# Ledger of designs, part 10: designed miniproteins, single chains

Each design is a single chain, and the fold is of that chain. pLDDT is the mean over its residues in the fold that is shown.

## One batch from the design tools (miniprotein)

Design m337
Fold by ESMFold2-Fast:
Structure m337 (fold): chain A 55 residues (1-55)
Amino acid sequence: SEAEAREYGAKAAAYAQAGDREKAREWGLKATEESIRAGLGEMGGDRYAALAAAG
């Protein structure tokens, strides 16, 4: 779902800020996969991470 994609993006952002590149990549990929499943297309973990960080 879109909500799950956003949550996964938020986790990717948190790990990226902590310097954990591998986990940031893992959660970013999950965010992208969930966005495709939700019919939103490939938005990438970075975009969802930015949206989650902004509120």
Scores: mean pLDDT 70

Design m338
Fold by ESMFold2-Fast:
Structure m338 (fold): chain A 60 residues (1-60)
Amino acid sequence: MKVYEVRLGKGVGVVRSDGKSFEVRAFGSGKGRRDGIEAALRALQEALEDERKRRLEELK
């Protein structure tokens, strides 16, 4: 299981992957809520890129 954490401005985004699914969480209030959502999206992008690399490695 992998954990991805990104901090942007006043927000924090966390993505946890068990290999089948991704749990996405965004933390922040007011203006920090938008920052948290953006951070969570970036963390998800990193998790998806790792999955893409894993699949490419399997196609060797």
Scores: mean pLDDT 78

Design m339
Fold by ESMFold2-Fast:
Structure m339 (fold): chain A 67 residues (1-67)
Amino acid sequence: MSKEELREAAREDIRAAESLLPRAATSATSYAAAAILAVAARYNAERAGDEELLEEAERLAERIRSL
């Protein structure tokens, strides 16, 4: 994947995980899906070298852990 494709993938993963947050507190399936997407977003952002996306993915992972 190109760095641009990795950045787009990270943004999509972040958006998908955020859409699951309202259900993640009460659904193990939604929690697991959100957590997996946050990990994928972090991985893609790191490989893309996008520090801002990496920080956004890290904040998202923290929000999920606080549920």
Scores: mean pLDDT 83

Design m340
Fold by ESMFold2-Fast:
Structure m340 (fold): chain A 89 residues (1-89)
Amino acid sequence: VEEEARETARAAVGNLKNAVDAFEKGDRITATNYLTAAGILISALDVLGHRELAEKLAELYRQVSANLDAGDIDGARKAVEEAEKVAEE
């Protein structure tokens, strides 16, 4: 993976992690803002030609979002940990 793509992927994952942290603290508005930022960065990876990486992160983004909507913080954390591994590959 190109360095710029890796930096963008790390930024996306950082926003997912911040979203889970904010949600756990009861700050749903801040959590939604971080999820939006993560989605924008994942879309940028696809536009930059890193489609496979973008698709993997988009699936993990959907898992984080679904788990937060269900109130499953542990499930959301697990999806973030998997996204961290994907961003470093």
Scores: mean pLDDT 86

Design m341
Fold by ESMFold2-Fast:
Structure m341 (fold): chain A 55 residues (1-55)
Amino acid sequence: GPMEEELERIRENALAAAETYGVDRAEVERLFEELERGKISGDEFERRLLALMLA
């Protein structure tokens, strides 16, 4: 459904950014798992991903 399609798109974009900026893939996947489980919001996921890219 639309939620699953959005989550797939977010994951693909995050992994592409991780590859570009040299972020640990495992950290990105762990963060995505928190998003998928509803532990964090999409906005919080984006903020944390940006922090990893700027580290």
Scores: mean pLDDT 80

Design m342
Fold by ESMFold2-Fast:
Structure m342 (fold): chain A 60 residues (1-60)
Amino acid sequence: GMEKLKKAEELAREVSRKELDNGKSAEQAIEAATERLVKEFGLSRGVARILAAKAVLENL
């Protein structure tokens, strides 16, 4: 439900922030968050990548 989507968005923001804080590029942050969303929430790669890209843009 909506609660799972909110948790997925929160994870994407957490992972993207951590990657960027560690000096990784935006593309590396997107890929890391995408992989975590696929593994933790079973999202399709396409949907996961959209959420990851949004989270990275919000942290730039």
Scores: mean pLDDT 83

Design m343
Fold by ESMFold2-Fast:
Structure m343 (fold): chain A 80 residues (1-80)
Amino acid sequence: SLIELLEEAIEKAEEGKLSSEELLEVLKEALRLSENLPVILALIGAILRVIGELLEGKELSPEEAKEILEDLLEVVKKYG
């Protein structure tokens, strides 16, 4: 499920095992699984942020990756 995907990604981020590239792949898979417009829009926003950081040659911190995923999980629990 979308919730399980995001919860697994949060655990990987907490362990410092989620790269910005891997986060982007998780967000792309979450977008593929999404059916509700508010969730889709939140995921697009997150994807654009991660792409922006990658284009600048920056790696997201584990804390930043976790915050993005936790914010998305809240949107999914509320709307999806």
Scores: mean pLDDT 85

Design m344
Fold by ESMFold2-Fast:
Structure m344 (fold): chain A 79 residues (1-79)
Amino acid sequence: SVTRLIGLLLRVIGLLLDLELGRPVPDEELEELIEELEELGAPEEKVEEIRELLEKARNNEEKKEVLEKIKEVIMELLK
């Protein structure tokens, strides 16, 4: 469980770096992260918030907000 959460966190950090470097991240990849986060026991309310942010995301800045929220939830699950 902890190993899977750390693996997910590292993927999120890598995608945040990609967006910072101006590389686009596909919505499908973000959806896969959200699905795995849900499987790892993230609260339904937090998962719904993240999905809503992703649905509204139109650019790299807004996708960064999605990834930062995923990161926040992972950090909460690791504590």
Scores: mean pLDDT 84

Design m345
Fold by ESMFold2-Fast:
Order: sequence, then C-alpha cells, then structure tokens
Structure m345 (fold): chain A 68 residues (1-68)
Amino acid sequence: SAMEEERRRLAEEYRRELVELARRLGVPDSVIAMIEWEFRRLIEEKASREEIERTRENARRYVLAQGE
C-alpha cells in the first residue's frame, strides 16, 4: 500500500541520514553497522511509523553522545 511504501521510504531516509551523521562524527564502524541492521530489520518486518520514529530518535541520541 502507499502508506506501507511511505514507511519504507522514511526508514531508508532515516538510515541514510543517521549513517551520514555517524560517519561525520567519527563514530565506530560497529555502531554504523548496528544502525544499518536495525533499519533494514524495520523495513523487512514492515514496522509501524511509531517504531521507525522511535528507532530514529534513539539512534540519533546515541550517535550524538558517541560523537562528543
């Protein structure tokens, strides 16, 4: 459905943004791999928008903390 495709697109966009942010801040490759794995899982499992948004918020906070 259109909503399912929109959620997949959002998960892909958030994954890309978080990986780019992590690389820019010099975060370890292990953390980047974890982010990529988590968002791929969300896409494969057709996760809800709420789960995608929560995962993005948690991952972003973690990446920012690691970049300090």
Scores: mean pLDDT 85

Design m346
Fold by ESMFold2-Fast:
Structure m346 (fold): chain A 67 residues (1-67)
Amino acid sequence: AQAHTQQGLQLINQGRYEEAVAAFREALAEDPRHEQAWLALVMALQRLGRDDEAAALAREGAAALAP
């Protein structure tokens, strides 16, 4: 999870937002409660202008991270 999250953050820094989304998805497949990956995925979608998807993922992440 952490390695995929770091890879995604590097891809964002390079402007490769679609690849970053894929990396964060992999991080969440390994650990659905990885808060940093949820936040980074939402950010990447916002950078792509996919605001509806970002909003849906924020809601999904809130549910996954609920105690």
Scores: mean pLDDT 78

Design m347
Fold by ESMFold2-Fast:
Structure m347 (fold): chain A 96 residues (1-96)
Amino acid sequence: SMREELKKKLQEEEKLNDEEIEEVFKLISEMREMMARGVPLEEAKEELLKEAEKAGDEKKKRLIEIAYKIVEELLNKFLKMADEVDAEIAARLAAR
């Protein structure tokens, strides 16, 4: 369902076709794999942009930027949830 929600958002907000959306999902997966290997998100983005620049692919540069924004937004939402959990734990400890 999250994949379908992201697909709809990319169609409506970014005006991407199905082929471009599949490329964005592949780029998200590549960024996540690089991060799992210890590469920071910003460095993963720069590496992918350098490859696209070397190939002269301006469309791929745009898709990389879109994929980066999605990954960054998801990480920021996760960090916010972690902060909310920490605040609840602190409140429960203060009540005892």
Scores: mean pLDDT 80

Design m348
Fold by ESMFold2-Fast:
Structure m348 (fold): chain A 61 residues (1-61)
Amino acid sequence: RRVMTPAELRDLIAELERFKKYVEEKVKKGEIDESTGKKYLDNIDAQIERLRAALAAAEAA
């Protein structure tokens, strides 16, 4: 892929949202401890926010 398109950014955001749900389920099942799960979820949320900002900038440009 030559450039990150708005469509590609939306697809990545959707994938991260699915991964966030996956991590939440693993924490709920006790497969990941609560402190580790929070760290993963905080990182995922930060990545989603960055991608949403990049998407807004790409659509405005």
Scores: mean pLDDT 80

Design m349
Fold by ESMFold2-Fast:
Structure m349 (fold): chain A 87 residues (1-87)
Amino acid sequence: MGELRIEAGSKAALDKTIQVLKEVVPSAEVTRLSETEAILRHPRLADAFNELGPYLEARGFTNVKTVPGREITAEFDGAPVTITLLR
């Protein structure tokens, strides 16, 4: 089962990250932990993980760095974003 943890430097960056991930996996379940943290769950998220970087770049994210199968770091509107693949 695919599970992503998202940690963002702002609510706007978290909201934008969730929007982009849901464009890739529309049926992903979102659990918001705070204004800056969320968990997304869907089996497809693990398969899509290494391809998320280009989608983030196309949606205005900068400094996108992917560690395959582990972590994506990026910036949106000056705020840092970290996406961690948990399973």
Scores: mean pLDDT 86

Design m350
Fold by ESMFold2-Fast:
Structure m350 (fold): chain A 81 residues (1-81)
Amino acid sequence: LEERARELADRGAELVREAARLLLAGQPVPEALLEEIARVERELRRLLEELEKEDPEKARELRRYLLGKLAAVAEEYEAAL
């Protein structure tokens, strides 16, 4: 469960990174990309809720991991601007 949530967090960050790249380039974000982001977010949220009930400490660790991944994407685009 933890491994799958981590994989989805990595995938989600990658998708957000691609969407941000397109937006910064003034290009349209494909509907399929937005749908994939929504799908990953929904599944990750579900897994995090399940993990929170089983092991709140691991859920907090995964939440910090996700936040760290998103912060890294933000830093990457600050450097690219």
Scores: mean pLDDT 78

Design m351
Fold by ESMFold2-Fast:
Structure m351 (fold): chain A 100 residues (1-100)
Amino acid sequence: MTVSPAKVTVAEGETATLTFTLDTPSENVAWLRQVGDRSELLIANTTQLMPGVSSRFVGSGSGTRYTLTIKNAKKEDSGTYLPVDLDTSEQGQGSELTVV
């Protein structure tokens, strides 16, 4: 399984898209953001936005291809984003977002 891109830079106000590609189909994925030594859950069950998380974060996908879309990017969105295959509990490689 892979996350693409591994590193991405966007300007403030642009849309960033992170894609999680699985070797075996999953029913659901989660997306986390790494904050220091802790991971914060952003999206559960592919599309479920967690309380307190901005609606600019949109999860979508099915089967072997899942995406996290960050609309109207803000500098505070900079960080490492981590997908999790919820069928296997396997975590994908982090994708580093920089908003300039």
Scores: mean pLDDT 83

Design m352
Fold by ESMFold2-Fast:
Structure m352 (fold): chain A 65 residues (1-65)
Amino acid sequence: SMKKLAQQLVAQAAGYYISAIGYEFQGELVERKEGPEAAQPYYELSEEYKKKGDELFEKADKLAE
């Protein structure tokens, strides 16, 4: 059903958001030790995963209508 699909998309979005938080935190640790240039790839991964989560959440919202 569309309701079950929406719930699955929300669960997947949550997974991407958790990964994004993890990469952001790792980026902060790398920045403190090695500087902002070394941290940049982690912040880019965090942003990428956040965007993937946002896309899935938006699809879930549309299915829940």
Scores: mean pLDDT 89

Design m353
Fold by ESMFold2-Fast:
Structure m353 (fold): chain A 64 residues (1-64)
Amino acid sequence: MKSELAAKIAALYVWAIGLDLEGRTEEAERVRKLVDEAIEYLDNGDFEKAQEKIEEAEKLVREA
């Protein structure tokens, strides 16, 4: 589970780079903020909140 969330975080960072490249900087910045929050929750052992933030970021990427 921990490794799976880390993989999703890495993928979201890659997608954020793609959004920036397309000039969608505001959307990329939102994704990065959610990912940073997810990392902080993971570091504190709060996997449920980390997953919630990852799901929010994934939704933004799908709708971008």
Scores: mean pLDDT 79

Design m354
Fold by ESMFold2-Fast:
Structure m354 (fold): chain A 56 residues (1-56)
Amino acid sequence: SVEEAVAEIEARREEILERLTEAFLRLGFDEELARKAAEAFTDIEIEVEIRAAKAR
């Protein structure tokens, strides 16, 4: 169902955030900037996936 798909997407939020934070840190960003950038990109990725799931 759409509700199940949305729940699965949201459940991946922490994993995506951790992965992106590590990626930005490896690129030489400081911890604060890496965290803020990772949060922003995670929010965008999750929102896009949720909208795509609702469109099905």
Scores: mean pLDDT 83

Design m355
Fold by ESMFold2-Fast:
Structure m355 (fold): chain A 95 residues (1-95)
Amino acid sequence: SEEVERLVREGTRIAEEWKADIASHGASPDLLIPPELILEGVRLLREGRYEEALRKFEEALELIEQALSVQKSPLLERAKELAERGIELVRRLLE
């Protein structure tokens, strides 16, 4: 699916950009959990493992929303939008 491949490309890009941003600030390894959840979600989506992909995107979204409650970040807002799009796409594929 072209829609799946587009989301995988965008999600991978955003997650890698987010991981690089975290690394540039010398942050705790725990801060890598949400971008890694996005990477796992898009990998599972590409593999057709939709229920597992949904859980990863939902977990990522919860952690992103927690982070956004403390700090405004354009990167986190983009990550939130991607996680929400991933959830919607997977829900459509499961119907």
Scores: mean pLDDT 85

Design m356
Fold by ESMFold2-Fast:
Order: sequence, then structure tokens, then C-alpha cells
Structure m356 (fold): chain A 81 residues (1-81)
Amino acid sequence: SALAEEGRRLADRAVELAEAGRPEALPLFEEAVRLFHEAGDLLSMVGTVLRAIGLAIDRNDEALREAATRAVREVNEELEA
């Protein structure tokens, strides 16, 4: 789907920015997760959240960690619905 393709593009860019230490990675991760959620692509959504958590730990990025934690709650809510 077009939403999943866009989500993947943004997620890949977010990883590049996060590895470079750029704060612009955070809003791109959030948008990628949103697009995967809209596409119903739960596996890509979870994969993106896990990548964000790993990068947040490696870089001690509190804002990225908090955003990834919120995304986990949203995934759990959808699975319980």
C-alpha cells in the first residue's frame, strides 16, 4: 500500500538521522508508526518501534524512548480492541 511504502521510507530516513545523532529522527519515527497503523501493517509498526527503542538505548535519547513507549501502548490498545 502507498501508506506502508511511505512509512518504510520515513522509517529508513529516521534510522539514518538517529545514527547521525540528528533530533529530526524523532518526528520521522512517529510519522512512520502512524502511517503503518493507518495501513494496518502491524508487523512494520512493531519493527519500527523496536528499531527506535534500540537506537534510543544506544544513544541515551530520552525523547525517542518516550515516543517509542507511547507507540507500544497504542499497539497494545489496537490488539485489545
Scores: mean pLDDT 79

Design m357
Fold by ESMFold2-Fast:
Structure m357 (fold): chain A 68 residues (1-68)
Amino acid sequence: SMVEELKEKIEKAGKILLEEAKTASPSERRALVDLVERELEIYKKQNADEEVIELVEKVLKELKELEA
């Protein structure tokens, strides 16, 4: 299904993004957080499937935890 394909893409992209964030500068990590927050707002505004929104929120949470 389109939802399953989108979930797989988000999971793969999230893993790559989190690995990049681990070696990124603090300013680069903030830019990545901003990017993911904007993507989340777009999905919410488009009334995307709850499972898609939850996956994006999980990536955002893990990115923010890297700053702590």
Scores: mean pLDDT 83

Design m358
Fold by ESMFold2-Fast:
Structure m358 (fold): chain A 64 residues (1-64)
Amino acid sequence: MKKVALVVAPNKEKGEELAKKVLEEKGFDDYIVVTGKSSEEARELAKKIEEEEGYEVYIVGVQD
């Protein structure tokens, strides 16, 4: 089972920087960067990925 970080950021560059740091420090197998998503939309996307791919998804960088 893969452990994936779902990174929510205002832009792709900031999201990728945060994703790289979290990936190396917390032992994630992969990451996904999304922009312009609310906390609720990010949670819905995380659940969909977990159900479709069987990954363990953790949301990072989410703000209200």
Scores: mean pLDDT 74

Design m359
Fold by ESMFold2-Fast:
Structure m359 (fold): chain A 88 residues (1-88)
Amino acid sequence: MAEADRLLLEGARAFAAGDYERALELAERAAELAEGERRAVALTLAGLAAFKLGDYERAAEYFERALEVDPSLEDARENLAKARAALA
């Protein structure tokens, strides 16, 4: 549990610094260790990082997985729509 929180914090910091590859790596590792809300947050961060890297297909997959964990995530739903639009 604490390790997933650490990875999420480091991933968020990497994202804020523009290191999207590092943010994606840390978010994926956090998602593997986390469950419930923390897993959904980690998957959303992974999707945002993939989106910033121009990998819209992977971004959409991460947002879809986040919504499977928590279907009430409006931000993940909105970002999924943006990722899908970028593929059109």
Scores: mean pLDDT 87

Design m360
Fold by ESMFold2-Fast:
Structure m360 (fold): chain A 99 residues (1-99)
Amino acid sequence: GVGHMTPEEIELEKRLSQLLQKLIKAVGAKNEKEKDAILKEIRELFKQLESDEALIDKLVQAALDAAKAGVADPSLTVLETVQKAMQEIQALLLEHRAS
């Protein structure tokens, strides 16, 4: 059936928000080691909800791309960058469920 956000999805959003904040800091600091470690943690989070490796790859890439875009845009706060990243991730999840 068409599902609304589950308790598991709410917990994922909370954890993902924390990881996205760390990712934005790592990208801004140009700390590639920390960036790669956080991306690995984000990937493991997505694996708990999704088994499709192609979707997981898209979700991880969307998180990284949003963090890079936010760091490059001085008008965006860290929280606004996190919100945009969450919106892009949600859009990809909805697209996958529609296919």
Scores: mean pLDDT 80

Design m361
Fold by ESMFold2-Fast:
Structure m361 (fold): chain A 64 residues (1-64)
Amino acid sequence: PRSEKIAEYLIEKYHFDPETAFKLAGVLEEYLLTGKASTNLHDVLLQDDYFKPIIEELKKLFGE
């Protein structure tokens, strides 16, 4: 599943704890598949300068 690959990427590249990585991977996978998530904190994550480079890397690897 794509979420497992995203979680692995977060652990390897950014040294997230596995629990946190899997939680974030689910949120990020939904965003990458749908482009938007109206009921989640995806907008907040996208606006956070800390997460912008992570999201852009994930788009390159998984988003097409």
Scores: mean pLDDT 66

Design m362
Fold by ESMFold2-Fast:
Structure m362 (fold): chain A 61 residues (1-61)
Amino acid sequence: SERARELIEQAREALENKDYERALELAQQAYLLGQDNPELQSEALELSVQSFKNLVKLKAA
């Protein structure tokens, strides 16, 4: 899905800007829209994990 790819790119930009909550939201949307594409789902899942990990670190600091 072209929309899922766009959401993945937006999630990466949010991670670059350290907006981890937005990155997580965008990655979750990309995962749902990418259900017909395992590669896109994998990328979205990785971005979700990275975003969540960074959110946990911020709360621990």
Scores: mean pLDDT 82

Design m363
Fold by ESMFold2-Fast:
Structure m363 (fold): chain A 73 residues (1-73)
Amino acid sequence: SAEAERYHARGIGALSERKYGEAIEYFEKAIELDPEYAEAYRLLAQAYRLHSDEPELLAKAEEYERKYRELKA
């Protein structure tokens, strides 16, 4: 959807500014609007990895990376 694409674009903008928490929020909104938006899952995982090295947040990144691969298969 156009709205999901707009949130995805805002997430990319936040990543470029190193605003990782804000990027996570935008990508989460994108996948809420379009649960099959593969690219949003990939960037959401990247945002989690850049935001924190805590095991629980890295596990979330791995989960979203698996979802991305599933959607691309």
Scores: mean pLDDT 87

Design m364
Fold by ESMFold2-Fast:
Structure m364 (fold): chain A 66 residues (1-66)
Amino acid sequence: LTPAERVAIAAAKAALDAGLTNEQASMIAGRVAQGEDPLKASLDAGATPEQAERIAKAVEEERARL
């Protein structure tokens, strides 16, 4: 997997774990894979601030492994 794919998977999994829909998770994963801020991407997709923070943490943890 490429770094972008790993980050996208982390974002999608975190979004689904936070209770977001498959559509929202897909939107967030795509935007984050393109280098967008995970907090902004999550909020723009309709996540609550708490859900967005959880998604951002997962993305940051995955990026730290790259």
Scores: mean pLDDT 84

Design m365
Fold by ESMFold2-Fast:
Structure m365 (fold): chain A 69 residues (1-69)
Amino acid sequence: VKTVTVEEGMTVADVMERAGVDLSKAVYEIVNPKGERYLLHMIDPSSDVGLLLGVKPGDEVQVVEVERR
C-alpha cells in the first residue's frame, strides 16, 4: 500500500506516477479517505483527482496492489 497526498490540480496519472503504478504489471485500486475503492484501469488517467474521488488538497489517497498480472 502506498499513500499519496493530493495536491491542487493533481490528475489520476500524477497519483499513479507518485505511487509507482504500472498497469501492465498489476491491478491497482485507489482508496479515498471515506474508504471508497476505485479500480485504476477503469479510470481516465487525465481526470482531476479531487473532482473524481471527492478529495481536497492535503487529503491522502491510498494505492493498493490487488493482483499481480
Scores: mean pLDDT 80

Design m366
Fold by ESMFold2-Fast:
Structure m366 (fold): chain A 61 residues (1-61)
Amino acid sequence: AAEEAAAAYLRARNLYDSLPEKDPAAEAALEAGVAALVAGRYEEALAHFRKALALLEEQLA
């Protein structure tokens, strides 16, 4: 759970940093995920990071 959330965060963070334009919705999802991760809410953190990844992948399509 914690390891999965951390891995999802790193993937979303790296993808976000690689994009020239920043999607505010993806940024908000990343922020929500980090807040949940810090609070120990790993399931919620993972869901937020997956949302961020989906939004970022849409920018690449």
Scores: mean pLDDT 79

Design m367
Fold by ESMFold2-Fast:
Structure m367 (fold): chain A 69 residues (1-69)
Amino acid sequence: DKERENLLLGMEMLKRIRVEGKSAKEVVKELLKRHSKEETLAAVEEASRMARDKEKREEGERLLKEKEA
């Protein structure tokens, strides 16, 4: 449950950076206003892993589609 939320949040961070053109620092600031430091750090780590690892990226995309469905 928490792992899925962290993956979803991490994937949302990547989308927000790409779509809204925000810097990673700005997205982290926004997350810290609404989420705990621990949740924000976990999301950043997941986003970083997804950016480097195709398998992790596909997992994040799958979770987003499941949430939208």
Scores: mean pLDDT 73

Design m369
Fold by ESMFold2-Fast:
Structure m369 (fold): chain A 60 residues (1-60)
Amino acid sequence: MVTFVIEAPSIEAAIGTALRIIGEFPEAEVKIEGTTVTVTVKDDPEAIKYLEELKKEYEE
């Protein structure tokens, strides 16, 4: 299992991000804490790549 922590710029962005992840990977475990979105996925290379790219999107 791999866990990603994504810092969203707002609570609305965090909710939107969580919904987007669940829509793409319904087996992902998603937790929202304020603006922080914590996502845990099984060893799914497509999910891992998607989450790595999404995390980079909020860092740049």
Scores: mean pLDDT 78

Design m370
Fold by ESMFold2-Fast:
Structure m370 (fold): chain A 77 residues (1-77)
Amino acid sequence: GAATRQRLIHMAKLLAVEAYRELLKTGKEVELELQYGDTKIKVVTYLDGTSKVTVTRGDLVLELTFSREELEELLSS
């Protein structure tokens, strides 16, 4: 449902911000994975600051991209 999709997108944003923080600390590309029940979230943050997030839950797959600018705004909030 829409509420489930919105919750998964929110979780993806939180993990992407965490990966971006690690990029800022290390200067290296970051790959993080989170598993909660039947939900798996994988984020890859590249040196240019972009993040790609894949959320898998049962048969549902969401692919999201966050720009460096979007992640900077989320960090500054």
Scores: mean pLDDT 84

Design m371
Fold by ESMFold2-Fast:
Structure m371 (fold): chain A 57 residues (1-57)
Amino acid sequence: RKEKLLQEEIDLSVEALKKAVEATVSRETNPEEAEKYRKELDKLAEEINRLAKEREA
């Protein structure tokens, strides 16, 4: 139950971060940098999710 609530909170935070990053990156003229930022953000989101679950397990 706590895991579900945490998952929803994390998902919402990740969505907000992705949109903020997309808005910033879209103004960048460098497509390579844009892709790099997106991948890094996604990786961090996954790590945060894993850590939250592992600590409760």
Scores: mean pLDDT 68

Design m372
Fold by ESMFold2-Fast:
Structure m372 (fold): chain A 76 residues (1-76)
Amino acid sequence: SAEAAEQAVRGARESIELAKKYLEEDTPEGLRKAASYITAAGIYLVAAELLGADPEEVARLRKEINEVIKKMDEKA
């Protein structure tokens, strides 16, 4: 399932990028959208791990998700 793993990784990356974009808006709506996208990123990350994605790439994505969550907590 290399194709499925690649799709999950792309989904995680795209969701992280959107979460960061909406978080930078510094609005309640932006924060809600960021939360939605970071949740989606987490789901894609779990799928990527299950499908055998590159462990180094998975670790990198997990770090980015955690950094976004930390920034969200600081704004809440």
Scores: mean pLDDT 87

Design m373
Fold by ESMFold2-Fast:
Structure m373 (fold): chain A 55 residues (1-55)
Amino acid sequence: MKARAVKDQELDSPAVLKLKKGEEFEIVKELEDGNFIGEKDGKRGLVGKNLIEII
């Protein structure tokens, strides 16, 4: 499932996927809290539900 970031996520954490507004990525898993695990360019990390739009 494909998603797009609606704002920047600039957290310097290995657990978090770094995204810039407008970047597209794959959703790998939906978490119980409504957040997601995303994948971009071979890297996986947490993506906040308020930061993305599903396309």
Scores: mean pLDDT 78

Design m374
Fold by ESMFold2-Fast:
Structure m374 (fold): chain A 64 residues (1-64)
Amino acid sequence: MAREYIERGREAFAAGRYEEAREHAVRAMRLALAAGDTEAHNEAVALLREVYEATGSLPEIDLA
């Protein structure tokens, strides 16, 4: 479920594992979008933005 991946992503982020946090956030975002879960989608996007801010940039993925 999207919530599960958001939780995993937040744990990874807190541990400084930004690449893992990004992967979990992207997966959560996709699952939330498919389920129409706007709240979970917004949380996943927020986590993804926090990862990008912490790492300073995006190499290949663009935030809409």
Scores: mean pLDDT 77

Design m375
Fold by ESMFold2-Fast:
Structure m375 (fold): chain A 56 residues (1-56)
Amino acid sequence: GAVADALVERFGLSERQARSAVEHLGEELTREAIDAAKDAEELQNLLTRLAIERNL
């Protein structure tokens, strides 16, 4: 979907990593992380934090 495509194009994630993030976090939280992040490193930190919170 459009959110996964943005992860690949803007932040350089692999298609598998992008799809996995959307599947685990959902489109809304993944889009919020994209909008909040200034660079790829900050995005990865936000995605990791959200994944941990969702597993708790």
Scores: mean pLDDT 76

